# Designed miniproteins, single chains, continued (4): the designs that were tried, part 27

Each design is a single chain, and the fold is of that chain. pLDDT is the mean over its residues in the fold that is shown.

## One batch from the design tools (miniprotein)

Design m12908
Fold by ESMFold2-Fast:
Structure m12908 (fold): chain A 111 residues (1-111)
Amino acid sequence: SNETEIEIIRMKVLAGLEELVRLLLDNPAVPEADKAEIQRILDEVREMFRNNVPSEEFLKKAREAVRRIRALLLASPSADTPEMRALIARLDQLLETLEEAEEEVKKLLAS
């Protein structure tokens, strides 16, 4: 069903964000203050998922969360290192995946 497909998209988006945050929190190139803020951002997205926020709003908020994390990394003193550029590239890939997910959910809701 379209509802089942939307739920699968929601779960995949959360899993992708959780995996990327895990990589950021485990990486010594990311400042400790930024790690604390990244954890708070993930916790906000997890709460929205648990509270069953409508899927279009959830995906929009997940994209905003990824943009917030990306801004933190770009503001970091280590932003220009190859390691940090690789992490930012991973965030850019997740943003592209989120835009595709938003479009797919819109199509499923219009069906």
Scores: mean pLDDT 88

Design m12909
Fold by ESMFold2-Fast:
Structure m12909 (fold): chain A 61 residues (1-61)
Amino acid sequence: MTPEEKKELLEKALSYLKGERKMSQDELAQVQKLINEKRKEKGKFDMSTLDVLEELLKELG
């Protein structure tokens, strides 16, 4: 997955959390995988989904 594709997926996930759109189960699974990988990297398994998504988007620019 390219950085551009990751950014679009993560922005889509933020809109989903705000109730602005729906996501497929496959898209949600991809987002969850990215979140879990970031939690492992930071050693912070109790980070909220929103906090992890914001951190990932910040890193992608």
Scores: mean pLDDT 77

Design m12910
Fold by ESMFold2-Fast:
Structure m12910 (fold): chain A 97 residues (1-97)
Amino acid sequence: SLEEKKQFLLDYLDFWREVNKYLKTKLSDEEIDKIVEELLNDPEFQAEFKRLFEEAKSPVEFLRGIAEIIKKKYGLSDEDAFFVAERVAEKFIPKLE
């Protein structure tokens, strides 16, 4: 079901949120929050996020897809893009219909 898929992805993101506490990022919390807010209000990003949610074959493929979009849009490292991807996904997944 949609709710089971959402919960499975959120549980996977909880794992990466814990991992991210041990990774070094060049972004401040304020910079991450700003990027997350911009992405949550970006219709093009929302459309790509929904596409990846429907089409991705695994949680890792989904999160990598989100991180790749962020990396290209903001010129971030793989590590920094992954930090932002986790934060965006955690906030956006509950809003999906």
Scores: mean pLDDT 83

Design m12911
Fold by ESMFold2-Fast:
Structure m12911 (fold): chain A 74 residues (1-74)
Amino acid sequence: MTEEEAKRQGDLLGLALATAGLLDEESARKIREQLEKLAATSPLTGYMGRHGLKRAEELLAEAKAEGEKVRAAR
């Protein structure tokens, strides 16, 4: 696995975690635990896990901010 492949997989995992977080809290918790375990492993799989967790946080924060704007406008 190359560093670029690890980054791409991390982005996909982060998107999956963010999507699960909006739909199913239990599935999101399980995915997050797996990503945290990956983040503690070797450099490449650790990078993938850390990048995924960061991307999920960014996406969820953006979704929350947009939700608050819509709520304030209605």
Scores: mean pLDDT 73

Design m12912
Fold by ESMFold2-Fast:
Structure m12912 (fold): chain A 70 residues (1-70)
Amino acid sequence: MEALEALRRLAERARERGHDKTAQGLETVIEAMEKYKISPEVGFELVKSIAESLGDEETLELARQEEEKM
C-alpha cells in the first residue's frame, strides 16, 4: 500500500517535469500492481527499468530512495 503511494508521487513528479512517457509507464505499473497483485519489489524494478530506458535520472534516483525506505 505504501509502495503504491510512493509510485503515484513519482508519476506526478515526472509529469511536472514534462516526462510524460515516464509518467505513463509508472501509471501502467501502478495499475498492474493494484489489479494483478504484483509485489512492491517487482513494481520498483519495473519503474527503475522504465526510468533508465528513458534517461530520466531524477525519477530513477527517487525510485531507488523510496525502495531503500521499504
Scores: mean pLDDT 82

Design m12913
Fold by ESMFold2-Fast:
Structure m12913 (fold): chain A 94 residues (1-94)
Amino acid sequence: MIDVEKLEEEAKKLGIPLSAVGEVVGLLSSDTVSSMTVREFVNTYIPGSEEEKEALLKELEKVLGENIDKPIKDLPEEDRNKLALLVAKHLQKL
C-alpha cells in the first residue's frame, strides 16, 4: 500500500494539494484500476488530450522504467507514490 506520510511530504514539496493526491490514491486502490498496468490506467481513466497523456506517460516511464507495464497492485510502494503524485500534478494542469 501507499506510504501516506511520505506521500504527504512529497506533495507539500511539489505544491500539490493533499486532496488531489488522496483522490488519485483512492482510485489506484480500486480492484479494477489496481489490476491494470500504469499505461492502461492513464489511457483509460485519466482525462487529457493524447499529447498530454503521452507527456505524462513519458514522465512515468522515466520514474518507473519497466514497471509502467506492470499491474499497479504489483508496484513497489515508492513507485505507487510517484505514480499518485505525477497523476495528481497532471490533473491540476487540466
Scores: mean pLDDT 77

Design m12914
Fold by ESMFold2-Fast:
Structure m12914 (fold): chain A 65 residues (1-65)
Amino acid sequence: MSKEVSLLVGRNIRLVAEGHRGLLRLEGDKVVGTAPADPEHVAATERAVEELGKELGAETEVRVV
């Protein structure tokens, strides 16, 4: 497992542990987050995507489902 995948998994575990329904994934060199249309879940996912993207130097995107 690469360091990037390890960081991604850790962030996803933190979102779930905090009770948020967001999910982060890597799409090429981009960090992509998905969240339900709930503002709290969207905000938590946006923060996690931004933090991971900053650590990896990657583009970020958040999708509402």
Scores: mean pLDDT 79

Design m12915
Fold by ESMFold2-Fast:
Structure m12915 (fold): chain A 74 residues (1-74)
Amino acid sequence: SLEEEVRKLLRELGFDDETIERWLANPEEGLKEVAKLYQEADDEKLDTLSRLMARLHQLLGLAGPDATGFGNKK
């Protein structure tokens, strides 16, 4: 299950169950918070955070960074 992978990754990063459940209910909020952690992370944690971000994007059903904005035109 995708949710189980997200829970496992969040626990590996030291998040509590309350935060995990909140972010599973609101993956967009979780993704924003993980992105902030990614900016401050050591290279050792970058892989785990990258995997977590990818899984959160899958939970949202988003194809990429354009999910919250308009596409440009030519």
Scores: mean pLDDT 71

Design m12916
Fold by ESMFold2-Fast:
Structure m12916 (fold): chain A 64 residues (1-64)
Amino acid sequence: SMNDYFIDFLRLEYEDPEAAAKLRQRYKEIRDKEGPKYMDEALKAAENDPNPEARKVAIEALKG
């Protein structure tokens, strides 16, 4: 799920920045595949995340 990707990404960014960059790239690919519908739903979910770092990462990945 997207939440699993967020948690894994935060862990990887701390432990392995290169792996984190690859995961961020996969997030962008998912966005491009699903199109605007997925983007709208994902952005709403990201904006409601209480963790500022998770919110920033998700929004950057989805918009990149």
Scores: mean pLDDT 62

Design m12917
Fold by ESMFold2-Fast:
Structure m12917 (fold): chain A 58 residues (1-58)
Amino acid sequence: MEKLKELINYILKLDEIEAEITQQNIDDVKEGIPLIKKSLEETPVETELSKLLKKLLE
């Protein structure tokens, strides 16, 4: 879960990503990486958020 906290801090510090984040997206990041990974697998659309997640989790 340490990477989850680091991911949250990284997202919050990025102006462009922060502008697109909703409260639900923030809650998903807080609750667990597995939910985020599943979302990326189900919606294989390249977005700023998906790029950020892949970069940090790689």
Scores: mean pLDDT 56

Design m12918
Fold by ESMFold2-Fast:
Structure m12918 (fold): chain A 119 residues (1-119)
Amino acid sequence: MEESLRDDILDYLKGIKKQIETEKSDLDEEEKELILYEKVLEYVKFLLDLEESDEEKLLVIELTSEAMRELGFKEEVIKAVEYEVLKEYGLLHTLSEEERKELEEAYEKIKKIKEKLRK
């Protein structure tokens, strides 16, 4: 049920954000953004692997993005997660050229942070 799924997503994402803010308080903002991106991405991919249709996968992506916005995640993190999952699951064709470009720009920003922090 959409309503129950939305609540489950919201609760899980709230837990991730609280954990990073509490346990990683000494990290800089870019490092926190990367960790939030990686943890949310892992969770969304898990949810998408449970869905059989492209329409159900798109609904999960939409509900996740809405929950992230409600919880005050940065737009760059939200858009980067959306881009990566849409790309990996072959759903980029559902976006307009303008929408795809906006998500791709956010994804490239997160990728640059990851490359900078790579050891």
Scores: mean pLDDT 82

Design m12919
Fold by ESMFold2-Fast:
Structure m12919 (fold): chain A 78 residues (1-78)
Amino acid sequence: MSPEEKLREEAERAAREVIREGFERGLSLQELMRRLGRVLEEIKRRAIEELGIPEGRANAIVFEVYVEMEEEIKRLLE
């Protein structure tokens, strides 16, 4: 698995956990997205430091996961 694939897998896994916990606690969309952004920023930072992923690539991957998860959350709240 490439470093970029590892980052995407870890980001998606962490995002799903944030969604699960947020729904269990009845969090608003705004609070869910705030927590998601915070968790993804931490994962991005570690991936840059530990896996040597270029910052621009890490930003792109994390942003894609953030957008995909926002769409999933909005669909679940409909």
Scores: mean pLDDT 83

Design m12920
Fold by ESMFold2-Fast:
Structure m12920 (fold): chain A 87 residues (1-87)
Amino acid sequence: SKLERLAETLRRRNAPPELLEGVRLIEAGKVDEAIELATGLVRENPQDALAYLVLSMAYEAAGKEGMANAYLSLAYALDKELVDEIF
């Protein structure tokens, strides 16, 4: 799944543990908590494509496809290779 690929990429890149926590929250159906967590990380580092991917997947899980697509587009603009690796 896309979530499994994202989690693998986060581990491989030694990403901040909060991003892996965001993926776990999505898997648990706690999508609003995942959105809040990843939004905080983006606010701290607005160039973090991985945080935008977590936000995109959280909004997708929440059924908010327009927001999911917007954050996916931001991640793609920041790091196309990363997005293509996961999707």
Scores: mean pLDDT 84

Design m12921
Fold by ESMFold2-Fast:
Structure m12921 (fold): chain A 70 residues (1-70)
Amino acid sequence: LAEEVKKRLLAAGFSERAAEAIGEAVAIAEARNLSDEQLRELMRRAAASLGVELSDEEIEKALAIYKELK
């Protein structure tokens, strides 16, 4: 699932670094059954650790892609 989310993010115009950070957050969310709010927070933190700033709009778009694929 995380790999498929990364592919869809890249197709949607996200950078490689952003897609990588979000994919990692999704993998953790799956393993730990995180809530939507916890996943949003994790996406922000993961992206920031890679030097990427995600807007709230980008986070919501990534969350929507994840929900479509699960």
Scores: mean pLDDT 82

Design m12922
Fold by ESMFold2-Fast:
Structure m12922 (fold): chain A 70 residues (1-70)
Amino acid sequence: SEALEAIRALPRETQLRMLAAATLALQGYSQAEIAKALGVSPATVSRYLALGRRLAGSLEEAARALLEVL
C-alpha cells in the first residue's frame, strides 16, 4: 500500500502523534480538545489530521496504517 509506505517513512514521534490525534478525532473530540490532551496547538492537530487524510485517504485508514507500522 502506498499509504502504508508513506506512513512508515514518517518519524516515530510523528506516527505516534498522528495516531493519537486521528483516534481522538474519530471519537468525536474537537481539534481544541485534542490539542489540550496532546499538549500541542490546534494548528498542529489540524496538520496531523490533514496529513493522515492526505496519505491514507481517510482518518480511519490512517489509524489502521499507523497501527500496522507501530
Scores: mean pLDDT 86

Design m12923
Fold by ESMFold2-Fast:
Structure m12923 (fold): chain A 98 residues (1-98)
Amino acid sequence: MTLEDIAAVLALVEDLRARVARAPEEVRKRLEELALNGDADGFAELLLEAGLATEAEARLILAVEKKLPEAPALAREYAAAHPEATKRAKEKLLKSAE
């Protein structure tokens, strides 16, 4: 994955984290349990069911977690849809590397 692909994933994760923080405690606890168990499929499915992620965002998270070959292409699609958030995430990554 390129730096831009990684930045797109980071931008999604940061936005998703903010959405999860506003979700009901029961949903947050279940997402944490699924993450701890490494249940990527269950995690992505719950994000969709709870209305916390779009189908495209859930697909990207699932592809990254499972290290699927389509993950870079999905990350680029996310970057194209969210250019400002991706640019901000890329700037953070570059600053942390200096």
Scores: mean pLDDT 82

Design m12924
Fold by ESMFold2-Fast:
Structure m12924 (fold): chain A 111 residues (1-111)
Amino acid sequence: DLEKKKEFAEKVLEDMRQNSVTFDDFQALADYYEKQARRLKEAGLDEAAEHYEKAAEAARQVARLKQELAANPDLSPEERARLQQQIDDYVEQLRDHRVQAVAVLADVRSS
């Protein structure tokens, strides 16, 4: 049902506009994106759901890598730089997938 998909897409976009969800850690952010992906998939918005699922995975990897940095004080400067580069790469992936999810939802709303 196209009209129901449009209504759901508008509700998700409105939630994103109204609720600047500030997360203290990337695990909480991952859990939020996973919940949104499930809701979108149930509504038949599979493409937007896939992007939120990938954003959740990237956020989980950032959380894991940040914990690894904090837990290992004996890491060399080169090992720390490598882990930080991986964190930066996953943050960019998270950002890109969030942007793509919003674009897909906006397209559905405008159909």
Scores: mean pLDDT 78

Design m12925
Fold by ESMFold2-Fast:
Structure m12925 (fold): chain A 83 residues (1-83)
Amino acid sequence: SALAERARAIERAMLERLRAGDLRARLVETEEPLTKEEVVALAEEAVAAGYALIAVGQVTSEEERARIEAELEAAREALREAF
């Protein structure tokens, strides 16, 4: 599905950002218009992928991990409130 393909692309982009040291949670932003349901589902998948990357040790600093976790939770909450 298009949503799953987009989630995988976001996962790869997040991995590249982690390796490059850019750990901002942009996973909830989309470049193309999606339905409300698709945006929420994509964000939930992206948040889960972010936590999975943290869990497997792709994030090397505790400060960066805490920042990613806070940004992912804030983004999830903002989307929940907006839709």
Scores: mean pLDDT 53

Design m12926
Fold by ESMFold2-Fast:
Structure m12926 (fold): chain A 60 residues (1-60)
Amino acid sequence: LEEALLKVPGVDEDLARQLAEGFGSLENLLKATPVQLTEVPGVGPELARAIKEGLERLYG
């Protein structure tokens, strides 16, 4: 999961780990709203949208 998240623009190793721990799977991340992503420390609304777009391009 973390290695897959590192391919998303704007995601570093620390953020990939936090997203993996918070959501548990790629399926959960694809189903999550941008607002739910902003609950992760360091993720603002702009970064949350960019992460969702990256996930959809690579894995949706």
Scores: mean pLDDT 77

Design m12927
Fold by ESMFold2-Fast:
Order: C-alpha cells, then sequence, then structure tokens
Structure m12927 (fold): chain A 69 residues (1-69)
C-alpha cells in the first residue's frame, strides 16, 4: 500500500541523510518511529538544512504528496 511505499522512502531518505552527516543514527531512528506524516516533515526539513538540490527536494515533495493522496 501507499503507507509501505512511504515508509520505504522515509527509511531510504533517513539513511542517506545519515551518510551525508546531516542526521545522527539516533535522529534517524527517532524519525523512523514517528507517524509517516511527521517523519516526512522532519526529513524535508533536514534536506533543506543539508542544502540538497532543489530538484531532489522537489522530487521528494511530489512523491510524498502522491503517496499521501
Amino acid sequence: GSEEQLRAWLRYAAEELVKAGVLSEEEARAIEAMPPEEAARRILEALRKAGFSDESVANLEAILRELAA
């Protein structure tokens, strides 16, 4: 279902943010434990702080919007 896809995406994004040094493993774990909507918001905030490309952030927002619909 869309929740499974959203959770997979959020896990992937959290792992990438840990690799990029933006999130600690503890922060990533906390985000993974959040409700999907709250986790998505926290990951989008982290991406913006990290200076990820506008294209990557826009693509993620589009995917999250589609999965939330």
Scores: mean pLDDT 77

Design m12928
Fold by ESMFold2-Fast:
Structure m12928 (fold): chain A 66 residues (1-66)
Amino acid sequence: SNISLEEAREIAKSILGELLVDVQVNDGLYTVTVKEAPPSERLVELFKELKKKSGEGSIGVQLIVE
């Protein structure tokens, strides 16, 4: 992956702000933990930015709500 965990966290923080708890990456799967469900527009933006920066043809994004 052409994206670091730190960069993935920065992207998620810029989009989700105070809703973001954590980001983990395992084998192209980004697990994003949030305090509450964000608006769908924020999730679409997050997926697009992570895919764009990863340089990979496919990525997975999993959302965990506390």
Scores: mean pLDDT 80

Design m12929
Fold by ESMFold2-Fast:
Structure m12929 (fold): chain A 103 residues (1-103)
Amino acid sequence: KELIEELKKRVTEVVEKYAPKLSPDIQAEIEQLHELVLKGLDKAAEEEDPVMTAINVGAIDVLTRMYLLVLIKQEEDPEQQELLREMMEEISRLFDEAIKKIE
């Protein structure tokens, strides 16, 4: 429970760090992704089986990376592409660390 709340907080901190540097269209997509991630993590926190919690957290990580990769592929500005990659790598590290701590 505390692990999922900490993950939600850290993901939000990453989004708040990068979103203001992105174009308005990309910001709207990131806000939508952020909402989906938080809802997915809330659902994962309802699981009583640690294996199912880890699977659900891992699925959210994969979906988040795929979403960001689509945005990177559609973006024409190299600086915006790099910001999206940095954000993706930082979020993926947070998810990997969280999965390793699930008992």
Scores: mean pLDDT 83

Design m12930
Fold by ESMFold2-Fast:
Structure m12930 (fold): chain A 80 residues (1-80)
Amino acid sequence: SMEMQTTIQLFRVLALESEADVVLRMMEKGLLSKEEAIAILREVIAELEALLAESTDPALRALIEARIAELRERIREIEA
């Protein structure tokens, strides 16, 4: 069903969001270097872009696009 597929994709987005949050916290605590954190966040963005490419639900697409934009901005802040 479309609802089941959208739910599975949403769980994948939430898992990637959780991974990004953990990575940022580990960097803040000095457990990851700035460079290591950026590399992992870029991998998270790539996985979100792959989910966006397979998603047809407008609300889910908007959520994924917002998360990609937010993570790109976080990387810019870290690099500054």
Scores: mean pLDDT 88

Design m12931
Fold by ESMFold2-Fast:
Structure m12931 (fold): chain A 67 residues (1-67)
Amino acid sequence: SQQQQTIQDIQQATQQAVQQGKISQDEGQRITNVLIQANRDRGVLLTQQQVMDAIDNIYQGKQIHKE
C-alpha cells in the first residue's frame, strides 16, 4: 500500500540520518511522527529521497540558526 511504503521510506531515511549523526534519535522520532501524521491526515506521499532532503534542510538550518 502507498501508506505502508511511505512509512517505510520515512523510517529508513530517518534511521540513516540518525546513524550519520545529522539528527538526534529524539529529533528523528519527532520527524517520523510529523510525517506519518501528514500521511494519515492529508494523504501526503513521500519518497526516501524527499525525506532525506527535508532532514538535510533541517540539519543545515539548525547549524545556522540555533533555536
Scores: mean pLDDT 72

Design m12932
Fold by ESMFold2-Fast:
Structure m12932 (fold): chain A 80 residues (1-80)
Amino acid sequence: SNAEKLRKEAEETIKKAEEVYKQMLDALRRGDLETAAKLSKEFNELVEKAKKIADELKSMGDTEGAEEINKRVEELKEKF
């Protein structure tokens, strides 16, 4: 279904955001502020993409899928 495709896209988006976050922490640890700033921007763009997918799922009646994605996004933001 379209909802299953959106759930998979959100999962991939969140996984990429987690990887970008780890790369950003590594850049900060090295004092590479330029790379850290670029990765921070990419992280924020991935978070916004995941939120948009959650909104689309909610609009399709997949409230459970939307809530799961939003919870994971908020947990990810708390680490950032």
Scores: mean pLDDT 87

Design m12933
Fold by ESMFold2-Fast:
Structure m12933 (fold): chain A 65 residues (1-65)
Amino acid sequence: SDDDVKGDILYLKNADGPVSVFNPETQERVTINPKTASDNEIARYLSVRFNISFGTAKKYVRKYL
């Protein structure tokens, strides 16, 4: 849901080091450092985290980050 994505973006804003996500459905793993990550890297993380398209994840980054 939008609230879940917003909550994760707030978590990323407050993280002090690298965070990782693994999607068991797609077998994709992404690790980012939220303090230095680009918008594209954050969008890739959200795409894997929520199993949504990169384009949808980019819209969430623009809206909440």
Scores: mean pLDDT 82

Design m12934
Fold by ESMFold2-Fast:
Order: sequence, then structure tokens, then C-alpha cells
Structure m12934 (fold): chain A 67 residues (1-67)
Amino acid sequence: MELSPLAVMVLLTLQSRGPLTVRELAEILEAPISAVKRALRELLAAGLVEADSPTLTEDTVVRLRPR
């Protein structure tokens, strides 16, 4: 799968700051929540992140998958 630039920025933000909500990612990256959700779906499909819920809402916590 090809990662969008926003998906790469999400990965770097999670690596730097640890677990964050979708809303916090949107605020930090100055991106719409809808764009962050799309980037997170790319990362979930690639197996690079974990979400605390199968459904992405603005309050869903996401984190990098442990190695």
C-alpha cells in the first residue's frame, strides 16, 4: 500500500508524542478530522498503528504497533 504524506506525518507524530486521539492529531497536524481518519485507515490497513476501537471517531485513541 502507498502511504499519503499525511499518513507519514501521523506516524512521525505518534512516534514523537505517543498515543493520541484523532482530534489531537487533527489539531497538531492542522488537518481536517476527515483527512486524519483517511490517513489512519491507510495506516490500520498497513498494520502500522492500533486503534482502541474498530470504528474511528474523533475520540478514538491511536498508537504505533509495538515491534
Scores: mean pLDDT 81

Design m12935
Fold by ESMFold2-Fast:
Structure m12935 (fold): chain A 87 residues (1-87)
Amino acid sequence: SPEVEEGLRLEAEAALKQIEVAVLERFNGPKEEILKKLREAIRLYKEAAEKYKKAIEKGENVELAEKNLKAVEEAIKALEERKKEIE
């Protein structure tokens, strides 16, 4: 499914932004840079969620898309809460 492949790519990009956040926090990087990377990760996860929703709508790889959609929605919630703590 092209939608699932795109979703997985976007999810991987979001995960890399989370690693960048962790590195910045470990080395006491600037608050504004941490917030920027958190916003980028949230945006990428939201884009991944939309791809998984489209896959489900098309009936393509539904079980995998539903599992990954749930994981991505949980990640978005956690990152939004973390962003609020820093803001």
Scores: mean pLDDT 90

Design m12936
Fold by ESMFold2-Fast:
Structure m12936 (fold): chain A 87 residues (1-87)
Amino acid sequence: MVPQEVLEELRRRAARVEELLREGRVEEALLEGMRVGGEAAALAGGSREELERLLAEEGLAPELREAALRGWEEGVRRRREIEEAEA
């Protein structure tokens, strides 16, 4: 199970993406949104291969794909830390 603190952090980061869009900071919003999405996918137990396939199918710019994959790696690391905290 994903801890409530981690879910709340992701929720705050998603809210920040909305704030960036409101401020007209579209490029920053897209990059942060992709990072948050990648991290959430990893925490939900998705596969990296599946994420990479979806990103390729969407035809996203390389920078957005890279941001999502970096978010994925961060989510995998976060999930490992959660599992280690149980020990």
Scores: mean pLDDT 79

Design m12937
Fold by ESMFold2-Fast:
Structure m12937 (fold): chain A 81 residues (1-81)
Amino acid sequence: SLVDELVAETAALAREAGLSDGQRALLLTLTHEMALAVENRDEEALAKNKEVMRQLAAEHPELAPVIERILALVERARAAV
């Protein structure tokens, strides 16, 4: 499924970046929520979770490159639906 694919890709990106278990869990949860929003065509839920991701990147600049890659994956998935 789209959810499973995006979650798996996010897990790989978090592992590659050497993120903590807590950081990985948070990014996986947000990615799962964004993937569900894409499948359900829920633009409000997608915008809300993207804003949470952007806020996280602003508060933790070291996560910004991984978050940008995750957001790019989500946008590619959205364009395909």
Scores: mean pLDDT 85

Design m12938
Fold by ESMFold2-Fast:
Structure m12938 (fold): chain A 83 residues (1-83)
Amino acid sequence: MKELEELVDRAVKDVSAAPEAAARIGELVARGTGEDAGAAKEAMDKAAEEAKDDPEKLQAISDIAAEVLAYANKAAEAEEKAK
């Protein structure tokens, strides 16, 4: 859980880290039980709430959240297809 929050926070502060953060979150979701996908989404929601007074940061969070969420969802779909 904390690792997911740290990855999201780092990606928000440094957009160039977003691809690496997305890959790490996807890996955790694939290895875990799927709870990590929910935790990642929740961490991104919290980051957006904290950026309420910074429109540019809010836009960056939205961009990163979309990529990370798509990665996590794709990992879950791959697991279902393997059955």
Scores: mean pLDDT 65

Design m12939
Fold by ESMFold2-Fast:
Structure m12939 (fold): chain A 74 residues (1-74)
Amino acid sequence: VEALLESLKLDVDLMLESASTLPDEQVEAALAAIRRAVDLALARLKERFGASEEQVAELRAYVDAKIAELRASK
């Protein structure tokens, strides 16, 4: 499951990089969509691959930190 969590982390990084290129009026909607997609992916990883609550919480914290960093960078 670690490889799938790392893959999701990379996908999140790419989605956030893409969102950072959007006009300001579209950024918040894109960030909300990314967070929702991450929640769905994490639920699937728990259900199918046995990801722990700790692993899920760690990745959510990573995403939240990256979103905060992106907001602060502009």
Scores: mean pLDDT 79

Design m12940
Fold by ESMFold2-Fast:
Structure m12940 (fold): chain A 81 residues (1-81)
Amino acid sequence: SSEEKEFEREFLERAKKLVREDPAVSPELAEALEKAIDALEAGEDVPPEVAKKILSELTPETQERLNKKLLEIYEELEAER
């Protein structure tokens, strides 16, 4: 369980960093995405207001790019363990 929690924490930290550093993500959208990641890390539901902002402002192109990079991060971490 501690090893599983460490893996999850590492993935979420990398996901949060990816979002913060992406040049196509505005500071306001990055804040909303970070709040969603923080809620997931805490085992809590994403607030509806935050989810609505992400769905309204995240472009399809940026969403697909982020999804691909998140999948790459997950795959790399899983392959290392």
Scores: mean pLDDT 79

Design m12941
Fold by ESMFold2-Fast:
Structure m12941 (fold): chain A 92 residues (1-92)
Amino acid sequence: MMEEKIEEVKKKAEEEAEKIKEEILELYRKLNPGDDSLLELVELHAETLAGIKKGKILIEAGKELGNEELIEEGEELIKGALGKLKEARAKA
């Protein structure tokens, strides 16, 4: 069923996004043991990259499946991630 394919795509997108975020944070911790001076900035960038990755996976899958809701969900995820980064930069 198409619904099963959509569910698998959403699960894969979430897993890929989470993996990227965890890998970035783990790398930061390994390179900067006991130093949290840049942690908030690194977390913001990791969350942004994870959101973009998830959004791109959903958009591509939505195009392949002809599912407009997946495309819209992916576009909103990318927009939201970039918006948060822009707001953080404006607060500097």
Scores: mean pLDDT 80

Design m12942
Fold by ESMFold2-Fast:
Structure m12942 (fold): chain A 97 residues (1-97)
Amino acid sequence: MEEDRRLVKLNEKARQLAKEAGFDKDEVTRAELGLIADRVLRKHGVRDPEDPSLYDVKGTLLGELLGRDKIDASDWSAVDEALRKEVEEIPEKRAPL
């Protein structure tokens, strides 16, 4: 819970993805970063019609960040990890409850 309230500063690519997920801020909590990852995967990833467990992210900013054309629908943690590389942690700064 404390870690989920830590603020991170979004770099240019993460900020663009955050805006597309409905977050128009330069700083978000780690919990909001996870929500951004989920929303971005659902918005930019197109379900593969031959395998509904896969998202096709080829040619998207998300696919560029991940270095992949397809992502397993259960492996959104890879999206979260990629977004964490595009943020700067702000020590000792937390969002209020």
Scores: mean pLDDT 70

